# Designed miniproteins, single chains, continued (2): the designs that were tried, part 73

Each design is a single chain, and the fold is of that chain. pLDDT is the mean over its residues in the fold that is shown.

## One batch from the design tools (miniprotein)

Design m6514
Fold by ESMFold2-Fast:
Structure m6514 (fold): chain A 79 residues (1-79)
Amino acid sequence: AGLELPDSEPIQVRKGEQVTVSGRAPPGSSAVVVMLVNVETGEIVAARLVPVGPDGSWSATLTAPESGTYRVRVLALTP
């Protein structure tokens, strides 16, 4: 089963810039899917599956393909 977390606040990035995000997943989560979403188009421009630590912590780095304003979307996965 998956649980979708709220989108992050908008961030402005340059083409080729790396965006590093971290957080805590709900209890029982084994991994998260971290997505970089273009605010204007709603397009998912980058995504990564990241394992969750024993305390629920996770971290992911995504690269922006174009300059613009993006949101980070996170989907938590349970076993």
Scores: mean pLDDT 77

Design m6515
Fold by ESMFold2-Fast:
Structure m6515 (fold): chain A 70 residues (1-70)
Amino acid sequence: SEEVRKEVDAQIEEAKKRVDELLSENTPEAKDEIKTIIEQLKKLVEHYRKIDPEAAEKVEKFLQEMEKKA
């Protein structure tokens, strides 16, 4: 659905901006917050997989990219 797609796009953009900021800080606290964001993204993948598999795949691809940086 369009609503789910827009929500996913907004969540990915917000998470990406936050992770990029945290990676620039390079502190132990920032690394812990990145781990929290990754765990939240994993829960979002599980949630959207039951509702919209295409939206879930989008979050999953972003999650894989973030895990490589963390």
Scores: mean pLDDT 80

Design m6516
Fold by ESMFold2-Fast:
Parts: sequence; structure tokens; C-alpha cells
Structure m6516 (fold): chain A 87 residues (1-87)
Amino acid sequence: SSELEKLKEEAEKAKREYDEYLAAILGASTVEQAQQLAAAFAAMKEDPEAGRAQALAIGRESNAEYADRAAAYFERYQELKAKIEAL
């Protein structure tokens, strides 16, 4: 349905915005934090949801502003995913 397609598009947009903020944090990190973020991004490929939660936690240590933005988009993505699953 058009409703399902709209929710999927909004979910993918939220996911992209989350990923973009995490990528921006990498550029501002210390060497140690950059290594931890690289490991978290790798983990996202095996378990996307657990990996994103780990990346967000590490991101808060390197750049709180970007991490807060990432958190907001991650929450939005989870809300939209739940709505899609409820349909």
C-alpha cells in the first residue's frame, strides 16, 4: 500500500541521517575513538540494530552534538520500523 511505502521511505531516510551523523563523528574522533567507531560500523553489518546502539554510545564520547542528532534519528527509525511491523 502507499501507506506502507511512505513509512518505509521515512524509515530509510531516518537510517541514512543516522549513518551520516555517525560518519561525521569519525572525522572528529581521537585515534582510539576512531578505531572503536570503525569496529562499531563493522558490527552494524552483522547485527545492524545492536551495532547501531554500540556506535551511538561510542559517538557520544567523541561528539555529543552529533551523537544526540544520531540518537534522535535512531529513535525515529525504530518508531517507523515498529509501525511497519504493526501493519
Scores: mean pLDDT 70

Design m6517
Fold by ESMFold2-Fast:
Structure m6517 (fold): chain A 61 residues (1-61)
Amino acid sequence: SVLLQSELPKIQAAYQAFALPQSKLPLLLQVVEAALLANQPQIQNDLDIGEIIEAALKLVA
């Protein structure tokens, strides 16, 4: 999706920071996309996107 593609650099940086196994990356991308779509009306700024990505990382880790 366009939303996921635009946020790939932030997702990659967070993935590296949390040191997730490579096998978890496809699941992380699916969870982040679902979370971004579900919360799209509430996203006001980059901080909101960062919080969504962090929550997804904690679910996948």
Scores: mean pLDDT 73

Design m6518
Fold by ESMFold2-Fast:
Structure m6518 (fold): chain A 73 residues (1-73)
Amino acid sequence: VETLIADAARLLREVARLSPEERARVERAMGASIDEAEDLTVRVYLKPEDEAARAALARLNRAGAAALGVELS
């Protein structure tokens, strides 16, 4: 779970450097807003036993990484 959260934090830092247009592109690729991704990351941090939340965050991380051209752990 620590790696999953670290990957999410890394992707959020990359997104913070983007223009609004590029940020919208990443959101479309994920099928979720950046705010939703942040909320999900916090949920996984507070409730690491939540398998559904971890699976959802892993999917968002993969989609976001692909959109940004970033390698995940």
Scores: mean pLDDT 82

Design m6519
Fold by ESMFold2-Fast:
Structure m6519 (fold): chain A 79 residues (1-79)
Amino acid sequence: MEELEKYKKELEEAKKVGDKRGEAEALFGLGEVYRKQGDFEKAVEYYNEALEILEEIGAPFEEQARVASNLLATVVLKV
């Protein structure tokens, strides 16, 4: 629960200063928190938002692949 508040605050601060990379990192963190809680639907939403921003800013392939891998693994857990 403390991690959720931490990432939510980081997301708000990143948005205030226009830090797209920080915004993506906070969204990825939120996705991980929800995945650990078993809320796979919310985890997928946050991973998708993080991936979209990483693609927008041209982040390294390794960073995009990490988020995409966690997204895919989370979707598979629904079956």
Scores: mean pLDDT 79

Design m6520
Fold by ESMFold2-Fast:
Structure m6520 (fold): chain A 69 residues (1-69)
Amino acid sequence: MLTVTISLSDLAKAVGTSVEEVRELLEAWEEEGLIEVEYEGDKAKITGKNEAGNAAAEHIKKLAEEAKK
């Protein structure tokens, strides 16, 4: 299982949306059984539950990293 920690604000900025919409997206993926999410303030700890979830977590990590650069 892959686990990544990201900033919700960084991810929202990278995708051009709000933190609330990012949370809704992550909750939808958790409902689909792709990921598990733990929130800590502005941070989200995302764990992939299967291969598709691991790919989603990697993609999210790259988007958040790009927002910081």
Scores: mean pLDDT 79

Design m6521
Fold by ESMFold2-Fast:
Formats: sequence, structure tokens, C-alpha cells
Structure m6521 (fold): chain A 85 residues (1-85)
Amino acid sequence: DERARLLEVLDWMAREYGLTAEAEAARAALRAGGSALEAQQVGTLTLLRQLGVPEEILETLKKAAETGDQSLVDETEKLLQEFLE
């Protein structure tokens, strides 16, 4: 159910906002057996890379997604805030 809703949202985002690469990355994560949260994280990583976010921040986000470590999530939020300013 959550996965089905996420797939509908991904299709909508790709069609309406041209976020095709992000949607495809998220779908690939779901197909590989990932959770809805993991798929959202993969889509977000793809978007951030397109926006020019440094690989150092992207690597921390990947580790947070793989481990579910809250301290890594907190660190990536901090790094993203510093980058956006």
C-alpha cells in the first residue's frame, strides 16, 4: 500500500515536474527490495546530485540510508543546511 502510493507519486512527479531521473532511481531501489523510505532517499540523492551537492554530503546520505543510523541522518541535515547557505 505505501509502496503503491509511492509509485503513483513518483509517476506524477515525473510527468508534472520532469523529475524522471529521480523517479527512476527510486523505482530501481523498490525493485531491488528496498523500502518506501529507502526509495525516497535514493530519489532525493539523485535530485541533490543534479543540484550540485558535493559528493562528501552524498556519501554521508548513502551511509544514513544503508544503516538507518540517526546520528548520520542528523549529520547530513547539518551538512545540507551549511551547503544551502
Scores: mean pLDDT 71

Design m6522
Fold by ESMFold2-Fast:
Structure m6522 (fold): chain A 87 residues (1-87)
Amino acid sequence: MKRELAVKALKLVGEEEEKAGYDLARSEAAVSTEAQKKLLEAWKAFRENRDYEGFLDTVQKVLEEAGVATPEEVVEMYAADYLAVQE
């Protein structure tokens, strides 16, 4: 399922490609400075606590307020290429 694949991708990012996940949140925050700060805070909390749902909850609220795609869509787009090799 797409959410499970996204969770798996974020776990891998949190170990070796931590900056890729950080850049993911930062890239989506390009809509506004305020949104960017909230996404960066959520990513820092995820790195500290590994609370994926907390991260998604904040990202979803920020992106909905900014009128952009949902966090599931954002994570799936980046995870698709990364997980393709894992089949």
Scores: mean pLDDT 52

Design m6523
Fold by ESMFold2-Fast:
Parts: structure tokens; sequence; C-alpha cells
Structure m6523 (fold): chain A 62 residues (1-62)
């Protein structure tokens, strides 16, 4: 998986959370892809996605 693919996968997980609410499983999946994106060099995009995940987790629960 490329950094760009990891970003797309994280965005898909975040979109699912925005649509259906935050679950521990979705949050973990998003976090895993964010970490992978950063490891693949997409550091700035990963940081933006991490801030979005934090905002969703704080605002919306199970």
Amino acid sequence: MTGEEAVAAAEAALAEMERNGVTPELARRAQDYIVLAAARGEVERAAALGRRLHALSRRDGL
C-alpha cells in the first residue's frame, strides 16, 4: 500500500465515521491508516487526518 492509498483508506474510514458515528473499530482502522500514511511519507496529510479523527472522536461517540 502506497502513502496515497493509505490516505485514501483513512479518508474512507473517517467518512464512514461521519456518516454512521464513531466506533472503536472504525477509529482504530482510521488511526492505523494514518500511521501508515505518515510512515510512507504523507506526513502533512496524515497530521490533517489525525486532527480530523480527534475532532470526530471528541464530538461523536458510540
Scores: mean pLDDT 82

Design m6524
Fold by ESMFold2-Fast:
Structure m6524 (fold): chain A 90 residues (1-90)
Amino acid sequence: TLAEIEEHLRAAEEALRAGDLEGAKEHLHRAAGLLQRLAAEDPERNGPIIEAALRAAGIDSGDIFGGEPTAEALRRLLEALREARRRLAA
């Protein structure tokens, strides 16, 4: 749900402020997974919204899921996922 996504985004933001990159990454991965599920429920509407938000943040999903991300990369992902959630709630 959108509420579950918001909870994980809040937890990720708090982890980033504490310098806990592993905790932030875990919460952002969970939020991304929930957004992927929403995209699958209405791919024509939700897919483009999520893709546009990630592109605007300059985030490649491979950089977050495949590599060791920096705090700056995790902050950009947080902003992108938060924007995608906001647009999906509209």
Scores: mean pLDDT 73

Design m6525
Fold by ESMFold2-Fast:
Structure m6525 (fold): chain A 99 residues (1-99)
Amino acid sequence: IDEREVAEAMVRMMIAVANLLAEKGNYEDAAKTLEEAVRLGERELGPEHPAVAEAYINLGKAYAKLGDLEKAKEAYERAAEIGDEELKEEAEKLLKEIE
């Protein structure tokens, strides 16, 4: 296991923690955790890594719950740009849901 694999695991763990926070209605802390996951992922894995796309999808969901639809849209658009086919389909579906 190299540092890149550890970084990917950390990003995914941060997404899981953020999802738990969101389940409890703590969308502000969920968004902050996901912003940190995006920063870590972009730095260690590169901006086009699937884990970064997944972090953007979850970040958009947190922003949408906070009522920040503009930030949610930007996050989903970024996820659709860099994700694989599955993540692109999820991001496009979420973009339609906030219209």
Scores: mean pLDDT 85

Design m6526
Fold by ESMFold2-Fast:
Structure m6526 (fold): chain A 104 residues (1-104)
Amino acid sequence: SEREELMALMIDVLGETALKILEIASKRLSPEEVAKRKAEIDAILGKTHLQLTAMVASNEPVETLVELVLETVRRIGDAAELSEEEKEALVNETRERLDRIVRR
């Protein structure tokens, strides 16, 4: 369905953003600390994937899906110990990308 295709695109965007965040973390943290943060980030991503799947099944508004993705980016940024400025930049970049996807 169109909503399932939209969810798949949102998950792809979220996965790409998580990889960018882990790359930033890898420049600042030890390999052991990066592995620990990756495990936490993977758990956050898994939970969000399940929540998005449930929301799509329940016909939740697209705006609700977008807000969950953006909140997840913030949570991943927190797990990676990004600054507020870095988190805001990634949230804004993700919002712009999601806006383009939703308007297609």
Scores: mean pLDDT 88

Design m6527
Fold by ESMFold2-Fast:
Structure m6527 (fold): chain A 82 residues (1-82)
Amino acid sequence: SAAEQEEVKKKVLFEISRIHSLRLDIKSLRDDPAAVAATIAKLDERIEKLEALVKELTDPAFKEVARREIENARRFRAAAED
């Protein structure tokens, strides 16, 4: 239903917000490798949750937005492990 899709979209936006916060945390912790590694693990969990939510989306335009956010998060994660 449209109402169920709006709830999925809200969950997607929440996970995107959490990913953005974790990316800022990783940047602030850059000089602490152990803290960075722990925060990357949290980022990985949020990316997995967002990927699961994308499978529940039926709106192709919103799916594309969510997929781009996942791609951006994965690129950031790869750079953070360097």
Scores: mean pLDDT 86

Design m6528
Fold by ESMFold2-Fast:
Structure m6528 (fold): chain A 71 residues (1-71)
Amino acid sequence: DKKKREEAEKILVEEALKAKEEGNEELVEKLLKAIAYKGALAGTSSVEKTKEFEEAAKEVEERLKKIEKEL
């Protein structure tokens, strides 16, 4: 469901902003990196892959799944 995924991504961005407000810089950095990584993948056939981006992407995917279940 494209609409549900788009809504989950918006909620994820709000979650990153909330983490920023709470002073959780590690979570903010991780979420922002994962969002940027996904954006880069959408615009190119490949991107640099590091363990850090893998872990961030995993975290974002799990959060998106959780948000989708709540929608």
Scores: mean pLDDT 62

Design m6529
Fold by ESMFold2-Fast:
Structure m6529 (fold): chain A 96 residues (1-96)
Amino acid sequence: SALADQLVAAAEAGDAERLRALLEEVIERLKEAIENKDVEKLQELIDAVLLFQHRLTQRHLTTGKELSPEVLAALEEQAKKLEPLLLKAKELILKA
């Protein structure tokens, strides 16, 4: 996933601004796909987010290095916005 690659690269570079911008784009794309009931787009976006989360977890387990405080703050901020959208997306996929 190109999106997951970009998210990981921004997080590892300590680029909180780029990470926030990419996650805001994901949020807007999720909102649009939910409104349009675009199950294929919802699945693509969910897969990218889950792959990103998995790759960050693997990095932590492998390196023991923490992400920068700025990156962690950006992730926490965006997670609050993403969580309800991911739930709605999952419900729409299960109804299809």
Scores: mean pLDDT 84

Design m6530
Fold by ESMFold2-Fast:
Structure m6530 (fold): chain A 80 residues (1-80)
Amino acid sequence: SEKDKYEVELFKLFLKNAKILIEWAKKNPTPETKEQLESAIKQLKEMIKRLKEKNVPNKDELIKEAEEIIKEIKEVIKEI
């Protein structure tokens, strides 16, 4: 459906933004960037949960990418 296509594109955009945030946080390790990273984990987990219940192409690949990003965020948070 059009709604499902939009949600997939929004998910992809969020993944791109999360990668940008990771690079920013590595250069600017502050309590504020840590909070932003923790917020990104919560949002990604919610989006993964919603995507798992949908029948959309390549959802498993998108979920795997999101889970890898969550792992990277967790490692960056440990260094802050």
Scores: mean pLDDT 86

Design m6531
Fold by ESMFold2-Fast:
Structure m6531 (fold): chain A 65 residues (1-65)
Amino acid sequence: MRERAIELGRELGRRALAGEPVADAMEQAAEELSRETGVPLETVREWIEEGASEALLPAALAAAA
């Protein structure tokens, strides 16, 4: 479960980097995963955010170089 939430976060992070509005999609996905697995919504959101951060880090590093 955690791995799926992180992978989803990475995908949403890449879409946000491309300029796509992802706030609603992220929240909806977290709610769906929470309902399917019984994992608390807040925990699922944290995992999605971790994945999004991973997607954004390479761009931040490239901007710093």
Scores: mean pLDDT 75

Design m6532
Fold by ESMFold2-Fast:
Structure m6532 (fold): chain A 85 residues (1-85)
Amino acid sequence: MIEEKVEVSTDPITGQKVTTITLTLPNGTVIRITLTEMSDGRVWVTIEVIYPTGYKLTTHAILSKEEAEQLVKEVKELAKLLSEL
């Protein structure tokens, strides 16, 4: 079973909304998605994959709000699929 944690905060420098979604897989792998709303309505997306060994992969993208919501959905579905293997 995947453990999901959602945290909403405000960036102290920009005042923009920051949403962090943390998915913990049964094997101990953590996928963290950070969504930072930008002043122009776009979303700065950071995806971190943290393996049980402590190795981290980090990817960044600037997306529309709709694209960011779709990416979150796809990452959650992928995490679910990987948890069933």
Scores: mean pLDDT 82

Design m6533
Fold by ESMFold2-Fast:
Structure m6533 (fold): chain A 60 residues (1-60)
Amino acid sequence: SRAERGREALGHAFDVGREKANELIKEKGDEVSSVELFTTLAGAVGEEYDRRMAEIDAEE
């Protein structure tokens, strides 16, 4: 169902967000601000989720 695929898409979006947050920490280390880390994480999650939901909606 669309709801099941949406739940899976959200899970994948969080995985992408986590990877981006880890990359930022690796790049900047202790110089990463909490605001920058949160903004990067939230932005990556939102962008990936929207992209995956658009793909789901295009198939259905």
Scores: mean pLDDT 79

Design m6534
Fold by ESMFold2-Fast:
Structure m6534 (fold): chain A 94 residues (1-94)
Amino acid sequence: SELEKAKEALEKLKEFAIELAKKELDEQTYQSFESYVEILLDIAIQELEKGEVSPEEALKYFKDAVLSLMKELKMSEKSIEEFEKFAEELLKEL
């Protein structure tokens, strides 16, 4: 289903963001990043399940929120570009 595909895409994007953060951030900052991204994912899934956002909108909003956090934490341009590219690939499959 479209909903299940969207949930799978959001989970994959979350996992990739956390993997990138683990490589670059100190342990305390990484734990905060992981916790915040989990909250963003929960919000996106709830809005999807309520029909408040489309699959494409949920993925775009989640992507933008995570990108903003990555930039605030001064993660490398390489990690930001890899994350954005992966998000775009997932979005094309929706």
Scores: mean pLDDT 88

Design m6535
Fold by ESMFold2-Fast:
Structure m6535 (fold): chain A 94 residues (1-94)
Amino acid sequence: SEYEKELKEAYEILEKNVSDEEKLEKLKKIVEKAIEEEKKIKEEKIGLNEEVLKFALDIQVEMARILGSPLSDEELEEMRKKNLEEFKEKLKKE
């Protein structure tokens, strides 16, 4: 399965780069969710839309939190909202 191969390769990269066991486990779960969503997008031929962007931004926030970003949860959520609004404005112009 292409899905199983991508998941295994992603896990190997995380295991080589993340030494903290708790952070590694959390990142593996996030990566699994991202690969599952990518599979759905490919199978359904979903174009780039607001829902896909929201998912990608949610993953970025969770990864930043796990990796010890200096930004607070509130600041990360504000950045996510700002990035989503900027994308919506770009879609209106194109």
Scores: mean pLDDT 70

Design m6536
Fold by ESMFold2-Fast:
Structure m6536 (fold): chain A 99 residues (1-99)
Amino acid sequence: SKEEELIKKIDEAVRRMREILEAYEAGEISADEAFERITEILTELADTLESLGEDSLAAQIRQFIDQFHQLSPEDQFRAMGEYIGTLEIYRAVLKKELS
């Protein structure tokens, strides 16, 4: 179903973003590299969601990216962790609709 595909795409994006944050925390990548990779993941997710007809969620992700670019580096990583949580809540709502 559309909802199952949405859940899979959100799960993939969340997994990729967590891997980037873990690599940054381990000192394996720079803050700038982490920021660039996370922006790319979220942009890809927004494009995919829009193609699946989830225009509202895609717009919310794009708005978050715009706000994220205006934050200090310390606030960027905090906001990213919080946004992963937001996506996980949305995923849980979609999964409940399938049940």
Scores: mean pLDDT 81

Design m6537
Fold by ESMFold2-Fast:
Structure m6537 (fold): chain A 86 residues (1-86)
Amino acid sequence: AAEAEVEAAFARLDELDAQVNKQFSPELVSTIARTTIPLALIVVFGRPTDREIALLKEVLGLSREAVDLIAERYAPRVKAHIERLK
């Protein structure tokens, strides 16, 4: 279900954050940036584009329904993730 995909994606982001905190890697930072930027745009605009959906599907395994669910119900959790990267 879309909710399960969202929870799995956030678990993956938490794992990436833990890896960066243990060892700084340009490849890992690139992966975090590639996920965080589309998530921030979804939260700000509430209208995911096909490009943003394709990128999130490639990196986090999120379907269109899961991306729409993030925009609708998970905006605070996306903001919390972004705040952890500061």
Scores: mean pLDDT 71

Design m6538
Fold by ESMFold2-Fast:
Structure m6538 (fold): chain A 78 residues (1-78)
Amino acid sequence: SEKVKKLVEQILNNTFDWEEFDSLSEEEQKLVVAVWDLYNVAKGANIPMTADELLEKVKSMTDEELLDYIREQIEKLS
């Protein structure tokens, strides 16, 4: 959705709108949180990712695949 994409772009710019987040459906809120988690891992690894790349990755993976990917990135940073 357009609201989700806007919030993902705000995550990258450190300008997150919490009121707009609270207006999202539960499913959209979960998606934004997953993108936030992935962004923090990518940022820690100094991997440049666009809003579209983050959103595509989260949407294209199952919850299990995304969790495994996040775990792999955290292990490399630890």
Scores: mean pLDDT 75

Design m6539
Fold by ESMFold2-Fast:
Structure m6539 (fold): chain A 69 residues (1-69)
Amino acid sequence: MSEEELQARGLVIEAGLDKKWHEKVLEDEEYKEAYEKFDPKKAMEVLRKNPELVVKVAEEIAKKYNIPK
């Protein structure tokens, strides 16, 4: 899965499907604001400014689906 795909799915799309793993990311004020306005493009822009959020989201997705490497 590409980095860009993980950004979009992890921030907005997957949040709509699974709130549990997304709750930790929503603790970040800037990301939470973008999500509450339901702006996926804005959420991705926030990720580009904060690459640490991308890693956090990717890790949560990996743990959630337990994909073996």
Scores: mean pLDDT 53

Design m6540
Fold by ESMFold2-Fast:
Structure m6540 (fold): chain A 85 residues (1-85)
Amino acid sequence: MTIQVTIELEIKPGTDLDEAVARVKAILEEFEKKYGAKLVSMEVREVNGKTYIFVTVEVKSREVADELIKALEALPGLEVVQVSY
């Protein structure tokens, strides 16, 4: 069973955009190697003066999705603000 999940990450004030994107990409590459997670899309958007990273990933289980969300939430300077399945 394949699950597609979209995760919305807010870049906190004072966090460098390139560093934030690099941290997110590193986690996605780790999950691709370890769990076969597939990156569908990654977009950087500015909305109402705040910068967000939108990531859509296909994973083989809900447990892998939950681990990915926890790993992304642990990143400094970033906050998971919404998750959609």
Scores: mean pLDDT 85

Design m6541
Fold by ESMFold2-Fast:
Parts: C-alpha cells; structure tokens; sequence
Structure m6541 (fold): chain A 86 residues (1-86)
C-alpha cells in the first residue's frame, strides 16, 4: 500500500494551513506549508510510499537553509514516517 490517502490528506491540511496564515498576513509561513504540500503531492504523483516520501522530505530538510521551512520539512518527515510504522 502506497499510503496515498494519508499523504494527500496531509497535503490538503497544509494547503488549508497556508490559506489561514495568508489571511493572518504571515505569507512566509503560508509559502512554507505550500512548498511542503507540493513535495508531498510530487511523491504521490511518482508513486512513492509514505516512507519514501518521508525520506525525501528529511533529505530536503537537511539541505534547507531557511529555518522555518527546515522545521516544517523535518516535522512532516517524522510524522509521515510514524504513519508508515503504525
């Protein structure tokens, strides 16, 4: 099983969070959540599992220079990995 439903739900949640942060004037946080949602959706399009998508996000977090985006990438990777292990 690809975990596709879990990944798409997470991407949808992040797009809703981005919308909320935009309404509050926090464009930087909104863009960070959109970036992570895009990466999750790319994983789904490529047929990646939860674990494979989590590893991609973890690698992106390690290379990321922006501390906010780095934190969201890392936390999301751990969350998706946790879902894969359950």
Amino acid sequence: ASGEGIMLMRAHEYRKLAEEFEKKGDKKTAEAFKAVADMIEEGVREGLSLRETAERLREAAEKEKDPLLKQILYETALSLLGAAEL
Scores: mean pLDDT 87

Design m6542
Fold by ESMFold2-Fast:
Structure m6542 (fold): chain A 72 residues (1-72)
Amino acid sequence: NQELIDEAYEYLKKHPAGRQLLEQAKEYIKQGNYEKAYELIGKAVATLFPKPLSNEEAEEVSKYILEKLKEE
């Protein structure tokens, strides 16, 4: 669900702790450590996004954000 993915990513970008975790994930991406980047993104989604997500939805959101951060 692209609407849910976009909502979650926008929420994290506006959240102070979300921004910090996304910037840390970007640094791991620059190092080629995609596993650690994905872990931090997943943590941000799981701990900060206020809507309950299924495991499948959380994975889709986290994968989308990882790919977007790779473009940066």
Scores: mean pLDDT 84

Design m6543
Fold by ESMFold2-Fast:
Structure m6543 (fold): chain A 85 residues (1-85)
Amino acid sequence: SIEEYKKEIREKIREAVRNAKSVEELFENFRLIRADSLIPEGMTEDEWEDFLLETIKEVLEEEAKRDPENEIVREALKTFLSTLP
């Protein structure tokens, strides 16, 4: 289902956040996840991109709260928020 696929993408994003060794590696992993993801049937490219960006934001916020001492996550969240419209 589309909801199961969305959960799989969210977990890939969370794994990337938890395993990142630098901000640059984390953003490259986000880029690869976005590039590798298939747009579900019935969704537009814009709707899927909005989902991916919102999910990245939510996961970064959750991981920053879970591990406040993680400098990579804090810097990534700050950088990511600065790129949103």
Scores: mean pLDDT 86

Design m6544
Fold by ESMFold2-Fast:
Structure m6544 (fold): chain A 82 residues (1-82)
Amino acid sequence: MEEIKKFQEKLAEEYEKLSKTMPEEEVEKKLAEKARKYVGKITKIIVEKHKNDKEGIEHAKKVAEEQKLEEAAKVLEEHLEK
């Protein structure tokens, strides 16, 4: 779980840096790409630890899809497919 906090802190720092140098729309686009990669890595770790919790994985996939976290949704979907 410490790794999740680390990635969240990195994303916050990147947001502050980018928001000073480019328009908000461009910042959101770049941050979304970076966030998707971090969430993908975190999701792989969580899924490996909880591979027997199918209901939890299904719920996490729904949240990832609602938040447009494509990397996380893909990892969760692949795990649900066996």
Scores: mean pLDDT 66

Design m6545
Fold by ESMFold2-Fast:
Structure m6545 (fold): chain A 73 residues (1-73)
Amino acid sequence: MELTVRLVEESGNTRLLHVLADGDEIARASVETRGNEVRVTVLAPTPELAARAAAFLRERLEAQGYRVTTETA
């Protein structure tokens, strides 16, 4: 399945993202940026979807030069 990200809301250094697989929302994420550090909190219906979304967002953000911490709620 192809993963994409949709930016839903941005306020200051915090972004609310939807993670989609083949157009379907599989997870939501809150992304807080502090300098070169990013904290990602992932909410998903299952642990498998949460892990997949977290891995995808981590790879994307690390490719941009950020140091990423992920957590699930």
Scores: mean pLDDT 81

Design m6546
Fold by ESMFold2-Fast:
Structure m6546 (fold): chain A 92 residues (1-92)
Amino acid sequence: MMYDPKEVAEKAIPLLKDPEKAAKTLAALNELNANLEEELSTLSKEEAKETLKALRNLAKGLIAAAKAAGNKEVEAAAQAVLKKIEELEEKL
């Protein structure tokens, strides 16, 4: 699955302007950040690389959307996820 960061941003901006949907997005990002390393440990090296690539594009799109929506909490959570993705990519 391929995420275009621009398409993700365009679709996420309206969601992040809705307080309920923004809160759900924040919770999902926090869960992803907490569980990503464990989830990847169940995948092959090749599958893990493709998953990280897709998630990196998703995280970049969400950072752009959060900035546009003025949601600093989602921006910080998406940046934390991106940092974890980059650290895991370096190990593969």
Scores: mean pLDDT 82

Design m6547
Fold by ESMFold2-Fast:
Structure m6547 (fold): chain A 68 residues (1-68)
Amino acid sequence: SMQDQIDQIVDDFRQQHLTPEQWQRFQELARQASQGDQAATQQLTEWLNSNQSLITQVGQQIQDVVDS
């Protein structure tokens, strides 16, 4: 299914670019930011800006699955 393909892309990205501990930290920061934590929001924004090329690549891979 499309969801299985998207899940695989996300898992591949996580395995290639993040350790399990870094992934857990990222998820925790995202959770805190969604609850209005300004420091977590700032850290996520800085990480996304520093990794814009990787974010663009993952987004393109997901879009390619959706468009297929």
Scores: mean pLDDT 75

Design m6548
Fold by ESMFold2-Fast:
Structure m6548 (fold): chain A 60 residues (1-60)
Amino acid sequence: SARSRALAEELLALRLAAEESGVGLDESLAPELEAKWEAMNEAERAAVLERLRALVAARA
């Protein structure tokens, strides 16, 4: 769906932003994202993205 595509694009953008900011996604969130993303529904994906946004924002 358009929503699923938008969530996937946002995930990629946030991962790139986190890498640039030096946020440790690999330690705190990246394994959970990679392991479960494809099996997640849209609500679960949105929740993961909220958590990732919070991690990136905390680095700023």
Scores: mean pLDDT 63

Design m6549
Fold by ESMFold2-Fast:
Structure m6549 (fold): chain A 56 residues (1-56)
Amino acid sequence: MDDETLAKKAYEGGKAAGQAGMPAAAASALGRWQGEVANSEKAAKAGYEGGLEGGK
């Protein structure tokens, strides 16, 4: 899976977690963790941003 696809999935995952009622701090941490596990800095950053957006 390329970095672009990983970033999209991490962003969507973080956003979904936040929208499901997870606090922004927890949703952003979850999104970042998904990217870190995949060894993709781009995905980690995207997941963090998605979690913040969804967790508002």
Scores: mean pLDDT 78

